# Designed miniproteins, single chains, continued (2), part 1

All scores and structures are predictions.

Each design is a single chain, and the fold is of that chain. pLDDT is the mean over its residues in the fold that is shown.

## One batch from the design tools (miniprotein)

Design m4001
Fold by ESMFold2-Fast:
Structure m4001 (fold): chain A 100 residues (1-100)
Amino acid sequence: SAARLEALRRQLEELRARAEQYLDQALNIINTGPFIMALNYIAELAYLLVRARELARQVGPALADEVQAFEAQLRARLATLSDADRILALFDEYVALERR
C-alpha cells in the first residue's frame, strides 16, 4: 500500500540521518582519536545499511534504488578517510556479520 511505502521511506530517512551523524563522528575520531573508537562507528554504519536493505526487501524496487543510493553515499564518505581501504574492508566484514 501507499501508506506502507511512505512509512518505510520515513524509516529509511531516519537510518540515513543516523548514518550521517555516525559518519561525522567517525571522520573526527579516525583523524584525531584512537582507531578502536572508529571501529564502533563503522559497525553501526554496517548495521544501518543492513536495516535499509531489509526495508527494501519488504517493498521491492520502489525502495531498492534509494537503498542503493544510500550504500553508494556511505561508501563514498568512507573512501575519504585516511585508512580508506582498511575501513571499507572492515565495513564489508561487519555487513556480512549482520546478515547472519
Scores: mean pLDDT 78

Design m4002
Fold by ESMFold2-Fast:
Structure m4002 (fold): chain A 67 residues (1-67)
Amino acid sequence: NPMLTIFARALELRGHRPGPNFETFVEHVAGKPLSELGEADLARILARVLHISVAEARRLLAEARRQ
């Protein structure tokens, strides 16, 4: 899943390592399967995980996508 790769990359840009259960964690937090997750969902989850604003999470995902 390309969006999960971008999400993992965004975590790494902040010095975090995605764990073996991070996909399950993302699904649990979103309340829906990975196939139904959009960029807005991932931005909200990333903001929660990193304790940053949704706007900062969106910028970080855009930065990760450039890689």
Scores: mean pLDDT 75

Design m4003
Fold by ESMFold2-Fast:
Structure m4003 (fold): chain A 97 residues (1-97)
Amino acid sequence: SAAEAERARKREERLAKLVELYEKTEDEIEREGIKGQVYIAEHGRVAEVQAYMVRLLKKHNVTVDVDESSFEKLSEKEYEEIKAEMDEVFERVRKRL
């Protein structure tokens, strides 16, 4: 449908802007946050990706005003696995654009 084509176009435009922002950003925490946004835009919201982002911000002493009980807590292994999956999705999207 025309509405589905429009949503797909807006998604690709959003992904292109996120990749451009990543290339202009030198802050590692902000770059990881952009990769998370790319993952969510491509695959939808996943609780594990949200938990990864909350953990990343806290690890770098960023105050997060969210109830952590609303997010699944990741083991160190799960954290590394989500990071690797997000990295793979980001590179795939970047090569597509």
Scores: mean pLDDT 77

Design m4004
Fold by ESMFold2-Fast:
Structure m4004 (fold): chain A 98 residues (1-98)
Amino acid sequence: GSLTLTRVFEEESDDNKTVTVLYRVSGEASLEEIKETIKKKLEELEKKYNGRVELVEMYDEGGNLIHEVKGGIEEMAEAAAEAIQQGATYLKVHLRKL
């Protein structure tokens, strides 16, 4: 299978200290493939913004928050992958700039 993350929006805060990115999740893949795809995207965002991912939130199609996770990239990617397998359709990533 293949998982696609389509960027919906990408916003920097007014103080330029934080970045929020929202992705729509589509496609079907194994838990391991989903986790790897998300992990790579989180690492890419940290490099792009010279920052750290602080928080990942997963939402259903209706826009209801179904899971919020903090931790290392590995832990956040794993939790997000599990939520996506359970029907989460949006992934919101919060970064703090260094």
Scores: mean pLDDT 88

Design m4005
Fold by ESMFold2-Fast:
Structure m4005 (fold): chain A 90 residues (1-90)
Amino acid sequence: SNRDIALSFRDSHSDDFVNAMSGLVLIDSMRNSTPTDTIISQLTMLGDTPFVRRVIDGIRNGDTTLIRQYGDYGLNMFNDLNQRMQDMIS
């Protein structure tokens, strides 16, 4: 089924989806003025990837420019992953 194809794709790209979701968390956090400790907790709950570790390091260092860059990167990755998944089930 299309659902089984989508789930297989997500399982095969789990780290990429964690990275993408991390970027979305950053974008939402900037919009909502989310406290730093809450952001770190949310990111940690998503998973432990090199990307997530670098994002958390950037947050701890207060690098707002890198945080914005990581957010944009994650959004682009999310859109790319969704397009690839749609292409597989279409």
Scores: mean pLDDT 79

Design m4006
Fold by ESMFold2-Fast:
Structure m4006 (fold): chain A 74 residues (1-74)
Amino acid sequence: MLSEEQRREADIAMLRMQVSVVRLMLSNPSLSEEELQDALKVAQAVRARAKALGDDATAAEADALIAEIQKRLA
């Protein structure tokens, strides 16, 4: 069992990895609508978890990804 601080650090590291994966996906201009919708759900989940952990930096990065995905879906 991890300490509270170690668990928080591990959770933040996982969220940052997920942000990086979504950002790499968005570097492909030929993503399908289904792939964009999947990326949107991942980014929304990351944003919610980052806010719950008090990681404003990761939450802001997720907000930027959500905006980019929504722009492509419009």
Scores: mean pLDDT 83

Design m4007
Fold by ESMFold2-Fast:
Structure m4007 (fold): chain A 83 residues (1-83)
Amino acid sequence: DGLKEEMEKVEKEVNELIEKGLKTGDKQYLEKARKKIEEFKKLLEKVAGELLYKTPEGKEALERIKAMEQKIEEAEEALAKKL
């Protein structure tokens, strides 16, 4: 419910920050994206706890987080070559 809506919002914000970082060459946008993911990971751990590992929904949330982290890493590598 609320956590699913928060996940979708975080994914949108992270993708927008990655796009801005790549467009401007400014690493600060990618650092902001990483911070948003770290804060959301802490929220999921505190709210869902064991359910992150015991439910299909929890596993899906963890995989979505990993996908966002990977996109940031790829963007950081692209900026490192451009800077």
Scores: mean pLDDT 80

Design m4008
Fold by ESMFold2-Fast:
Structure m4008 (fold): chain A 90 residues (1-90)
Amino acid sequence: MEKEREEKKARLRAHLLPRLAAFLGLPESASAAEIYAALEARYAAADPEAQKALALELADIFIAAAEEAGMPELAEKIRKEKAEIEKLFS
């Protein structure tokens, strides 16, 4: 159902955006657009090692947000993707 998907996305976003703003050193009033722009800029400025570290930290932030949003299946999926990233570079 489209409404159910939008409600799940809104719930996840409500928990995710404040965590991303704090991680990026942005004010709590930062818009989603400002958060995404700052994240993109940090990733673009990073070397491959820093990009990997950023991806792993973002995975942890997404896991925490998904768990807070009551989406344990999404949290588990992201946790598995994080493990695969770690294995590829181990």
Scores: mean pLDDT 77

Design m4009
Fold by ESMFold2-Fast:
Structure m4009 (fold): chain A 65 residues (1-65)
Amino acid sequence: SIEEEARARAAALGRETGVTAGVVYADRESGRLLVSVRVPDAPAETKEAARARAREITEAAERAV
């Protein structure tokens, strides 16, 4: 299912980037995905990098389906 694919992709990307993948929601009606990723608490510079990674993960997961 698209939900399972998105979840697996988000989890894999989270492991690679050190950002914990959160809950993945798939809107079956529209075929869109909503991916939540957890950004670790960190210094400002690291936090900005983590946010950029979280957006990459979200975008990649949505594009994967």
Scores: mean pLDDT 56

Design m4010
Fold by ESMFold2-Fast:
Structure m4010 (fold): chain A 81 residues (1-81)
Amino acid sequence: SLLEEAQRLAAEARARLSEADALRAETAFGKAFDEAIKTVSAAEAVRIGGRAGAAVLRELGHDEAADLFERATELYAEALE
């Protein structure tokens, strides 16, 4: 299922990160999601949050974790539609 694949990719991204780096990405996701959900669908808010979290991970040098995180949030957004 989309949810199972999203969870697998999210776990793989998490395994590549320290707790602190994961928390920074999750915080960026939450801030972007909370702002986006005021004007867009839940699915699009997840996509916007995913891009924000991935951007933080790329800034920290975690390009592969960022790609996995962004793909996981995209699959989760598709499951919400």
Scores: mean pLDDT 89

Design m4011
Fold by ESMFold2-Fast:
Structure m4011 (fold): chain A 93 residues (1-93)
Amino acid sequence: KIEEIAKKIFPNLEIPEDFKPVESMEELEKRLEEVKKLIKENKFEEAFNLIILIIISAPELVNEYLGKDYDLTNEEDLLEAFNELLYKVLSEV
């Protein structure tokens, strides 16, 4: 499952028990604004963790947002999606 692969690639991944999954494109964009805020506050660990949580909770929405067809159960594609999403966030900070 995607969470097992994410934890293998990102061993410090923290998944809160009360984590609210991303259910829409608007919510995905709102979560990315939270990531930008964390980066501006130099909270990089929290920012990176949130990017991973967005990907594992809403893989189809992430693919739509990036204009890609990643298999997010594949380690290489998951890492590429993370890097692409991080780059996009960093380019807007």
Scores: mean pLDDT 81

Design m4012
Fold by ESMFold2-Fast:
Structure m4012 (fold): chain A 80 residues (1-80)
Amino acid sequence: MKPLSDEELEARIRQAVLHPDLDKAKEELEEIRKEAEAQNRKEILERVDQALLTLKSVEDIRRESEKLKKEQEELEKELE
């Protein structure tokens, strides 16, 4: 009858961020966020927002790293 506890929601957040697929991790976190909003679990909402921000940061770093690596390889190739 009662929805998931804060402990269960926190466990789900931790499992979601460990998912190898970033898109699936975001989907799980968004589902947890909706559950937390429906239950007025402000602490869980803050945890989800922080987890989503972390995933976004990882994506941004990955894209930036790939771009810099490609630019570096092209420069070295042209300079021989």
Scores: mean pLDDT 74

Design m4013
Fold by ESMFold2-Fast:
Structure m4013 (fold): chain A 80 residues (1-80)
Amino acid sequence: SKIKEEAEKIVEEINKIIEELEKRNASLEQLAEAGVLQIHVSVLKKAIDKTEDEEEQKKYLEQLQEVLQRQKQILQEQEA
């Protein structure tokens, strides 16, 4: 489905941000927060994959988008 395709793209973007943080020698605190968010991403992706209800998929996709925004903020804080 389009929702599952969009979720996969968000997961890929989050993974790229984590890789970039590791390459830039981000602080242990930043890496720890990113790691916790990565676990949350895994749980949300599994929830999307297991549900057939489109409204539930949209709810989990929205939560994935929120996690992506927080990961982007961590990267911006590292760049500042």
Scores: mean pLDDT 79

Design m4014
Fold by ESMFold2-Fast:
Structure m4014 (fold): chain A 106 residues (1-106)
Amino acid sequence: GPLDLEAIERILARTMGEVTYILLLDPNISDKEIQEFQEKMLEVYEETLKKLREAKSRDEAIQVIKETFEKMKEIAKTIPSENARKFALRVIEKGEKEALEAVEKS
């Protein structure tokens, strides 16, 4: 069937929201660092939605998702708190698995 873009968008938004919440709970992370993190994640989100709408095949959609989650992992590696960084990376890895499963079910 057609790619379930709504399911993938929901998974991306949830993953980004959960990571933001982890940062908000860490007293060692400043509001400015959270804002800069959110701005980078929003850019990845918007670019990903555009690329997914333009994808011509399931294989192209899978590649877009993999590239997106790699970009999110690179952004997460910049988190100065080791504990927050480890939790964020686990959330992103879970989101990647869920997004790839959503493509496979489409």
Scores: mean pLDDT 87

Design m4015
Fold by ESMFold2-Fast:
Order: C-alpha cells, then sequence, then structure tokens
Structure m4015 (fold): chain A 83 residues (1-83)
C-alpha cells in the first residue's frame, strides 16, 4: 500500500531520497508517492520542488492523477557540502 495522506510524509520521502543519493555519490534521486486526491498530488509536487530547492537541487515532477513521480538532480557543489 503506497498511500501517503500527508504532505509532511512527502517532505520526509524527498529528504530521504536526496540524503541517500548524497551518501551514494549520485547526482539524481527518485521519489514516488501516492496521494488521496489530485489536489494533494499537486501539493506534493510543490513540496518536492521546495525540498529540492532547499538542498540546492532541481526537481522534475510528473503527476499521474493521484500519483506523483519526481526526479531530483543534485549539483556537484551539494555533494561537496555534504562531506
Amino acid sequence: MVVTGSVEDVKKAAERAINEAIKEGKLTAEVEVEMESEDLARNAALVIKEVARQFGAEAEVRIEGTRVRARITLSEELLKAAE
């Protein structure tokens, strides 16, 4: 079951994906969440973009009804900052 009823859970998922990418020395991270409604899916997309921005990264987000898929691209500077 992949239901994320909370925007806060989406934020944590995005932060976790970015941190794992940094630990692995990867320039990309992927996040997928399922929301209860299309309105929440749009909010989840915005939250993922905001989290990526806070980490100095860019997010490409795709919304498929209530499902949100994001690819976050990290900078080399971000990897160095996480030493």
Scores: mean pLDDT 75

Design m4016
Fold by ESMFold2-Fast:
Structure m4016 (fold): chain A 85 residues (1-85)
Amino acid sequence: SMDEDIDLIEQYVDRVSDIIDTTDLSVGQAQGLIGDLRMLKEGLDWLINDPSLTPEQKERLRRIKERLDENIDRLERKMKEGMAK
């Protein structure tokens, strides 16, 4: 179901947030995660326009997109700091 799909996406984003918080990522690992998160965000931008979604489902997807943007920004900052050596 759509709710189950959104639950899985939220679980994935929670796991990625934990990895960013707890792991000293290499530049390559951070680049890989940024790519994955950008691809997920593009998919969510497409999905949120589905007219079959409930308002509650759309709000959940909007919140997930905000978290993806925050995580991408955090990873990009960490990469720039690591590359400035």
Scores: mean pLDDT 85

Design m4017
Fold by ESMFold2-Fast:
Order: structure tokens, then sequence, then C-alpha cells
Structure m4017 (fold): chain A 80 residues (1-80)
């Protein structure tokens, strides 16, 4: 389903929530991966890369971090 408009305003809310969680638990890869994915979904691919890189540095075996990094990097390359 690529033809339905979805309200993506909750991605901004997710980013704010997880920025607070990062202040409490900065070494949890989940707290970096989720806002990274949200940044990627709203088109902020450079932020998605920054957050996903931090997640990978904390735990390279956390699969979401690598997924966000790949998606963000591919989107930047498609825009060139």
Amino acid sequence: MGEEYVVEGKYDESIEIYEEEIKKNPNDPKNWTIPGGSYTNIGKYEEGIRYSKKSIEINPNYPGGRGVYSKSKNEIEKKK
C-alpha cells in the first residue's frame, strides 16, 4: 500500500520522547534506533544516519540500527 496518505506527525512526538529517554539511558541502542527511524520517515536522512550510527556503536548486533542506516543512506543516494 503506497497510495495512502498517512499522518506522520507522530514521528516528531516519537523523536521528542526518545530524546528524553536518551538522557536517561544513553547506552540503550533502542533509544537511538527509534528516533533515527522517525527522522528517516520524515525525510531527515542525515539525522537518521547520525542516530543509527550511534545505535550501531552501542550494539552492532541490534538489527534496527543497521536497517535505519541503510535506508537513510539509500534515500540520500537516490536524491543525488
Scores: mean pLDDT 75

Design m4018
Fold by ESMFold2-Fast:
Structure m4018 (fold): chain A 74 residues (1-74)
Amino acid sequence: SVPLSEAEKLAWIKAQLKALFGDSLSDAQADALAEALMPFSEAQLEALFARARKEGVTTVAQLKELMAEALEAH
């Protein structure tokens, strides 16, 4: 894939995390979560963030539970 696509994906993930958690998320936590989310497909990420908004996810622990569930779906 094109390097700019990875940069855009990373920027989009960080924007979604900021929208979900606001200023409660540290830079280190945001970077760690974004890195953990990079292996997910675009469709998986869209579904994950849509579900997080629908369920009112406000904590990193809740988001990590959704991430684990998505990875276990094989």
Scores: mean pLDDT 78

Design m4019
Fold by ESMFold2-Fast:
Formats: sequence, structure tokens, C-alpha cells
Structure m4019 (fold): chain A 80 residues (1-80)
Amino acid sequence: MVKVLAKVLGGSGNLVTAELTLTQEELDAIKADGAKHGAYPGMDPDVPSGSGSKLGEDALAQAHFLGGGVPVGIGILKEL
């Protein structure tokens, strides 16, 4: 498990900065998705973001709660 500081874009359109606990595999998947596709609409354009669909159940629940809806984009700012 890895703690990260991330930007979370919720399905409501809210963009929040939050701490998430991810597996290494989830972190790698989000980073790879962001590198391939760039930033999601509504995210910080300088921060590559991956789809919320790359998250497992626990990380998805965290992002949903913090973002105020199903997360559409996750941008990793730094590992903690």
C-alpha cells in the first residue's frame, strides 16, 4: 500500500486534492493511463490523470467519498 497526494475529479465535477491509499498496481495503472491519454477534462492540464476505473474497490470508495461522486479522473501529485 502506498499513500499518495492526488487530484480527484468527481462525477459531480468537483476537483479536490486528497490523500489516497493505493496498491502499487493501482498507482502504476493510473500513471500509465495518464501518460497514454494526458489530463482528463476538468483536471489540472499539467498533471497527467488516469481513469477512476483503474482503482480497486477500496481506493474507488475513498475517491468517491472525497470527490463527492464516482471518480472520473485521478491525477497523482506525489507519493507520501
Scores: mean pLDDT 78

Design m4020
Fold by ESMFold2-Fast:
Structure m4020 (fold): chain A 90 residues (1-90)
Amino acid sequence: MEEIVKKAIELLEKAAELARQHAPTAPDPEGMRQVAEGAEYAIRLVKEGKLDEAIEVVRKMAEQARRLGTPAADEVAKLLEEAISLLEKA
């Protein structure tokens, strides 16, 4: 179970890094930064054992990333969606 949680954190970290990397050149830089900040907040919630709250935050961030409609945002959303699947198994 802890191994699944660690993998979820790694996916959230990758999503946050990718979102921050692409924020300066994104059509909506603020929206992309919000996704990065949300993923970072979700990592904190996971580390505090607040898995249900983390899942809710990640779902909202994945939805926001999908709404941005860029290939980079779609990749971020996919990482977030994979993290949700792992957290639901934890």
Scores: mean pLDDT 85

Design m4021
Fold by ESMFold2-Fast:
Structure m4021 (fold): chain A 72 residues (1-72)
Amino acid sequence: MAELLALAEEIVAAANERVADLGASARLVRAPDGSWDVEMEAPDEEAKRAALRALAEEAERARARAEALEAA
């Protein structure tokens, strides 16, 4: 769990760097069911969608990296 949290924090930080110019930001929050979720703040829907896209891309990169390291 701690490893997944650290990875999620890296993903969120990387995504935030990509969308900072749009005024969008994301942060990790704990959901009522005990899972981790990402909360986003953006000035408009375009900035929010850009943040979602950045998060998805960074998550895919992190997942591929982690899977490659685990397989090695």
Scores: mean pLDDT 75

Design m4022
Fold by ESMFold2-Fast:
Structure m4022 (fold): chain A 106 residues (1-106)
Amino acid sequence: MEVGELAERAGREGGSRGGAAAGEGAAKGGLEASKAGGSPEHAAAAGVAGSGAVAGAELGLSDEETAEDARAAGSGAGSAGESGGEKAKEAALKGAEEAERLAREA
């Protein structure tokens, strides 16, 4: 499962609120992946993209633009996961699953 694709899908289905929630979940997954040995640089990129999704939703940006930011957050989290081995991959995946759940509830 591609973490970025999952976050983008969640964002598109959830609208602007869903995109913001997906971006936050992905950013948290990236952080947890970095704690498990993943790249802090990729985790930071996921955090920036996730913050962009939240800001975009607040500013009334389109669902597509917010979903794209959520995808960028998910991609950063996935890259952090890949660099840190199995535990980091698990942390990134859990973040993506949480992002999907939050987007569906938004």
Scores: mean pLDDT 74

Design m4023
Fold by ESMFold2-Fast:
Structure m4023 (fold): chain A 102 residues (1-102)
Amino acid sequence: AENQELIEELEAILASMEKHREKLLEKVREFLDEKGVSEEEKKEIIEKLEKLIEVQEEMIRLVLKGLKEGKIEEGLKEAEKLAEENKELFEELQKKIDELLK
């Protein structure tokens, strides 16, 4: 099956994201501490980043489900819809990161 290699690659990416999620969040917390970001702002940034990671993981799961069921177009459309519904979250997080890098 032509999709089997892609399924295995996406499953490996998802497993890697889930395994490294906590370590990524820890490193981001350390970075924000070094920048002198307030506890309130750190909490907001971390919560938005956690939600963004969850959205990305769910998008991959939707694509994987579509591939496994032979409904890739449906899986891609569901993933695109989830991305669009969370577009503002990505833009808000990007703005906060840009402000911290100035």
Scores: mean pLDDT 82

Design m4024
Fold by ESMFold2-Fast:
Structure m4024 (fold): chain A 89 residues (1-89)
Amino acid sequence: SELEKLKKEYKEAEQKYASLYSAANINYAGYLVSEELAERNRKEPSKKELYEEFEEGARINREAYEINKEKAEEAKKRAEELKKEIEEL
C-alpha cells in the first residue's frame, strides 16, 4: 500500500539523517583537533611540513563536515515531509 511505502521511506530517511549527522560530528571533531595541532606548530620553521599537513587535514575535515551536514539537513527535511504525508492519510 501507499502508506506502507511512505512508512518505509520515512524510516530510511530518519536512518540516513542519523548516519549523516554522526559523520558530520566526527568530521567537525577532526577539524577542531587538526586546527589545534596546526596552531601548536605554526611558529616553528622546523615544523612547517607538519603545520601544512594539519592545515590540510583541517580543510578536508571542514569540507566533509559541511557536505555531511547539508546532506543530513536534506534527509531531515525529507523525513519531515514524509511524516506529514503519512499524517494526512
Scores: mean pLDDT 89

Design m4025
Fold by ESMFold2-Fast:
Structure m4025 (fold): chain A 87 residues (1-87)
Amino acid sequence: MSLEELLEKLAEAAKAGDLETARALLREFHQRVLASGFSEEDKVILMNGAQEILDAAETEPAERRDEAIERTLRKALELLRQAQQRA
């Protein structure tokens, strides 16, 4: 599974309210980022971006939760794309 696929599955689990699966996917994403050839700065940025997806699921009110998760996913995917261009 690619890093992009992990972020997408994390957001899907978060929108479904499956926080246990979302946390497991977040841990997998962090492990793969730590094992990657990205710079230490990019690793921190990517791990923080993925964390924001889970945070949106936990903190946003129900009517805005899915939109917030989708916004944080789009941000995380763009940060991943930028890191891949620098790698």
Scores: mean pLDDT 87

Design m4026
Fold by ESMFold2-Fast:
Structure m4026 (fold): chain A 74 residues (1-74)
Amino acid sequence: SAEQRRTLEEQLELMRKYAEEYAESNPEVAKVLEEAARRAEELFRQGRLDEALEVVSRGLTRATQLLREAAAKE
């Protein structure tokens, strides 16, 4: 749907922005976001919008978990 397409475009842009921001401080987080964004883009190009949204959601969840784990160790 147009709504799913817009959500994907916004989420992909956000993921790329966060990957750039975390590249130096948390490279593992940056890598997770970059890999998820790439896979979601591939699915989006194939018209597999639900799967692309799921990949984005999982990538953001994993990045958040990694950041929380890093904070808990300090």
Scores: mean pLDDT 83

Design m4027
Fold by ESMFold2-Fast:
Structure m4027 (fold): chain A 107 residues (1-107)
Amino acid sequence: SFAEEIFRTLLLMGIGAMERSWKEIAKKYNLSDKIKELMKEFIRLLRKLVDATLDELDELERKIEETSNKIIDLLKEENAPQEVIDWALDHREFALSLVERRREMLE
């Protein structure tokens, strides 16, 4: 539908902005390669949301939650500044809100 095409475009633009923000934060705070790889996986999972069917959403939501929790745990373990942890928490909530919006569109 036209609404789905608009959602796909806006979602991809939003994910692109998140990826750019993540790269800037990773450089500014000299984040570890392990955190950077998990952030890449997080963005990859968000991109899968664009074409996800209703049957795929529960597993995708679980993977997004698990990956974001691993990022947050590693940021805390590596003593990242609170601003970086808050950024990761905000992006987790935003990602989960996108899953719910996709679910609403398919129901």
Scores: mean pLDDT 85

Design m4028
Fold by ESMFold2-Fast:
Structure m4028 (fold): chain A 70 residues (1-70)
Amino acid sequence: AEPEGLPVGLRASPDTPDEEFIERVAENARRVGEEKARRLGLPDDEIQRMAEKYAELARRSAEGALELAK
């Protein structure tokens, strides 16, 4: 069966506060950024930088999406 509820953190729901949604998106993006950087064979410094950049961009995108949804 398809996994249900994991990772639920990427999905906005009517019961998910805006702050929680943004945090979930940023946390997942940080993880994805780390994995992508490792797959690209980047050094540890770049892996950390990529992860932080992904989290920052995802947070900004989520905030912007919520703003546009007004």
Scores: mean pLDDT 71

Design m4029
Fold by ESMFold2-Fast:
Structure m4029 (fold): chain A 80 residues (1-80)
Amino acid sequence: DKKIEELQKKIQEAAQANDVEGATEAMIELVREELKKLGFSEEEIKEVEEKIREAAAKAKNGAEAAKAASEVFISFLENK
């Protein structure tokens, strides 16, 4: 819970700073922690991480990067 709170704060700070890379990395860490808690394998987590990086590479700002990462995460959960 504390780890998730810290990651959410990093995402907000990166979005405010318009830091696409910072927002992307913080979202990847958040998604990794959530998927680990749900029992997904390291291989599945790496697949999601790669999709997040690909989607976020198209983002123009930190908020867009965070949104792209969230959409990848939700789509992964809906397909499993």
Scores: mean pLDDT 80

Design m4030
Fold by ESMFold2-Fast:
Structure m4030 (fold): chain A 89 residues (1-89)
Amino acid sequence: MKVTLYPQSVTAAVGQPVEVTALLPGGEGSTVQFTVSRDGVVVREEKRVADETGVATVTLTLSEPGTYTVTATDLKTGESATGTLTVVP
């Protein structure tokens, strides 16, 4: 099944909470790993279990300006989706 990540592109201020949602059709109970990377370096990893609708959400608050890549991976299937988070001062 295809994993979808929302939002695929978002801009936030330093210290601003950003909700990132992964949708896994039929993925109820699957563990989703959210990986946050900057310049090819992993800066954050979070795991969430998808709910009855196949939705897993993580709230990210980043303290350093920059462009981050967020990848959501379904650990059961290995399928992933990627989005971009731009953090501004």
Scores: mean pLDDT 82

Design m4031
Fold by ESMFold2-Fast:
Structure m4031 (fold): chain A 61 residues (1-61)
Amino acid sequence: SMAAELARLRADGEAAGRAVQQLFGVDEARSRKGGEAVAANPEAAASAASALQTARDAAGL
């Protein structure tokens, strides 16, 4: 369902945000705000998640 797909994208966005937090030392609140932004705009979230996953794969994360 679309709801399940949105939940997956949000979870992927939050995981990517946590990876950025670990790499750059940004705080946990900023990672959570990234997840909220993913939930607020699924189309932009899908694009961002794809770009972040590509970046993670390239970085070996």
Scores: mean pLDDT 63

Design m4032
Fold by ESMFold2-Fast:
Structure m4032 (fold): chain A 88 residues (1-88)
Amino acid sequence: KMAEVEEELAERRRRAEEEAREAGREFGRELAEKKGLDEEERERLEEEFGREFAEAVAAMWEAIDRLVKEHHTPEEELEAYEKHLSLL
């Protein structure tokens, strides 16, 4: 049912946010290393990029959810989306 699908999507969203946070931390770390920043500045960039990446992914999921609920996508695309969800 839809409620079960919503719970699964919420779990997948949480995993996507955590993966994005880790990717952001790695990006910040590499950037700090390339710029020759000290350890304190490196930790700051890791935290900042990790947070920003996670927030960006969360915002994307919220935007997609809102778009689907508001029927801003064509009906054919909504049917494809519903079919895709049923396969999850």
Scores: mean pLDDT 72

Design m4033
Fold by ESMFold2-Fast:
Structure m4033 (fold): chain A 94 residues (1-94)
Amino acid sequence: MKLELTADDPSVESTTVTVKAKATDVKGEQTYLKFELSSGEKPKYFAGIKDGDEVTLTVTLAPGETKTVKVTLISINADGSRETVEKTLTVTAR
């Protein structure tokens, strides 16, 4: 199971950054993506993730603000065992 994170670079005057999470080699019976922001907002969940799925999260930043985005790919196997992959990405507004 693999998780890839990318973010579009914030352009001049942009207060919004798009973070993309791509899941590959998904084998579990149920798979979820969990997005957490360092600002302490409620985690956002995406269910029904399949192999090759890409999910986007829009992050709003104040000028010069930095936020850390933590993304966890969670897969639950038929036997009830859980696999997780975690990636972290830092985004900064200009």
Scores: mean pLDDT 78

Design m4034
Fold by ESMFold2-Fast:
Structure m4034 (fold): chain A 66 residues (1-66)
Amino acid sequence: MKLVVVGIGKTEEEGQQAAYQAALKLGADAAVGYAEKDRETALEKAKRLKEEYPEVEVVVVTPEDA
C-alpha cells in the first residue's frame, strides 16, 4: 500500500520538515509540507487523494508529531 505524509507547520518549511521526518519513520512513498494558513487546503487534498486512490494511505502530522 502506498503511504503519503502531509505535514502542517507554522510555515511551509516547518510542515515540510515534519512530513519528511514522519516519512522516514514510516517508510512513506511521498511527503508534502504546508503552512498552518493552508491547513484546510492540505486536508482537502489529503481527503481527495484517499477518495480517488483508495489504495493510498494518507497521514497528517505536525512538528510535534515528528
Scores: mean pLDDT 78

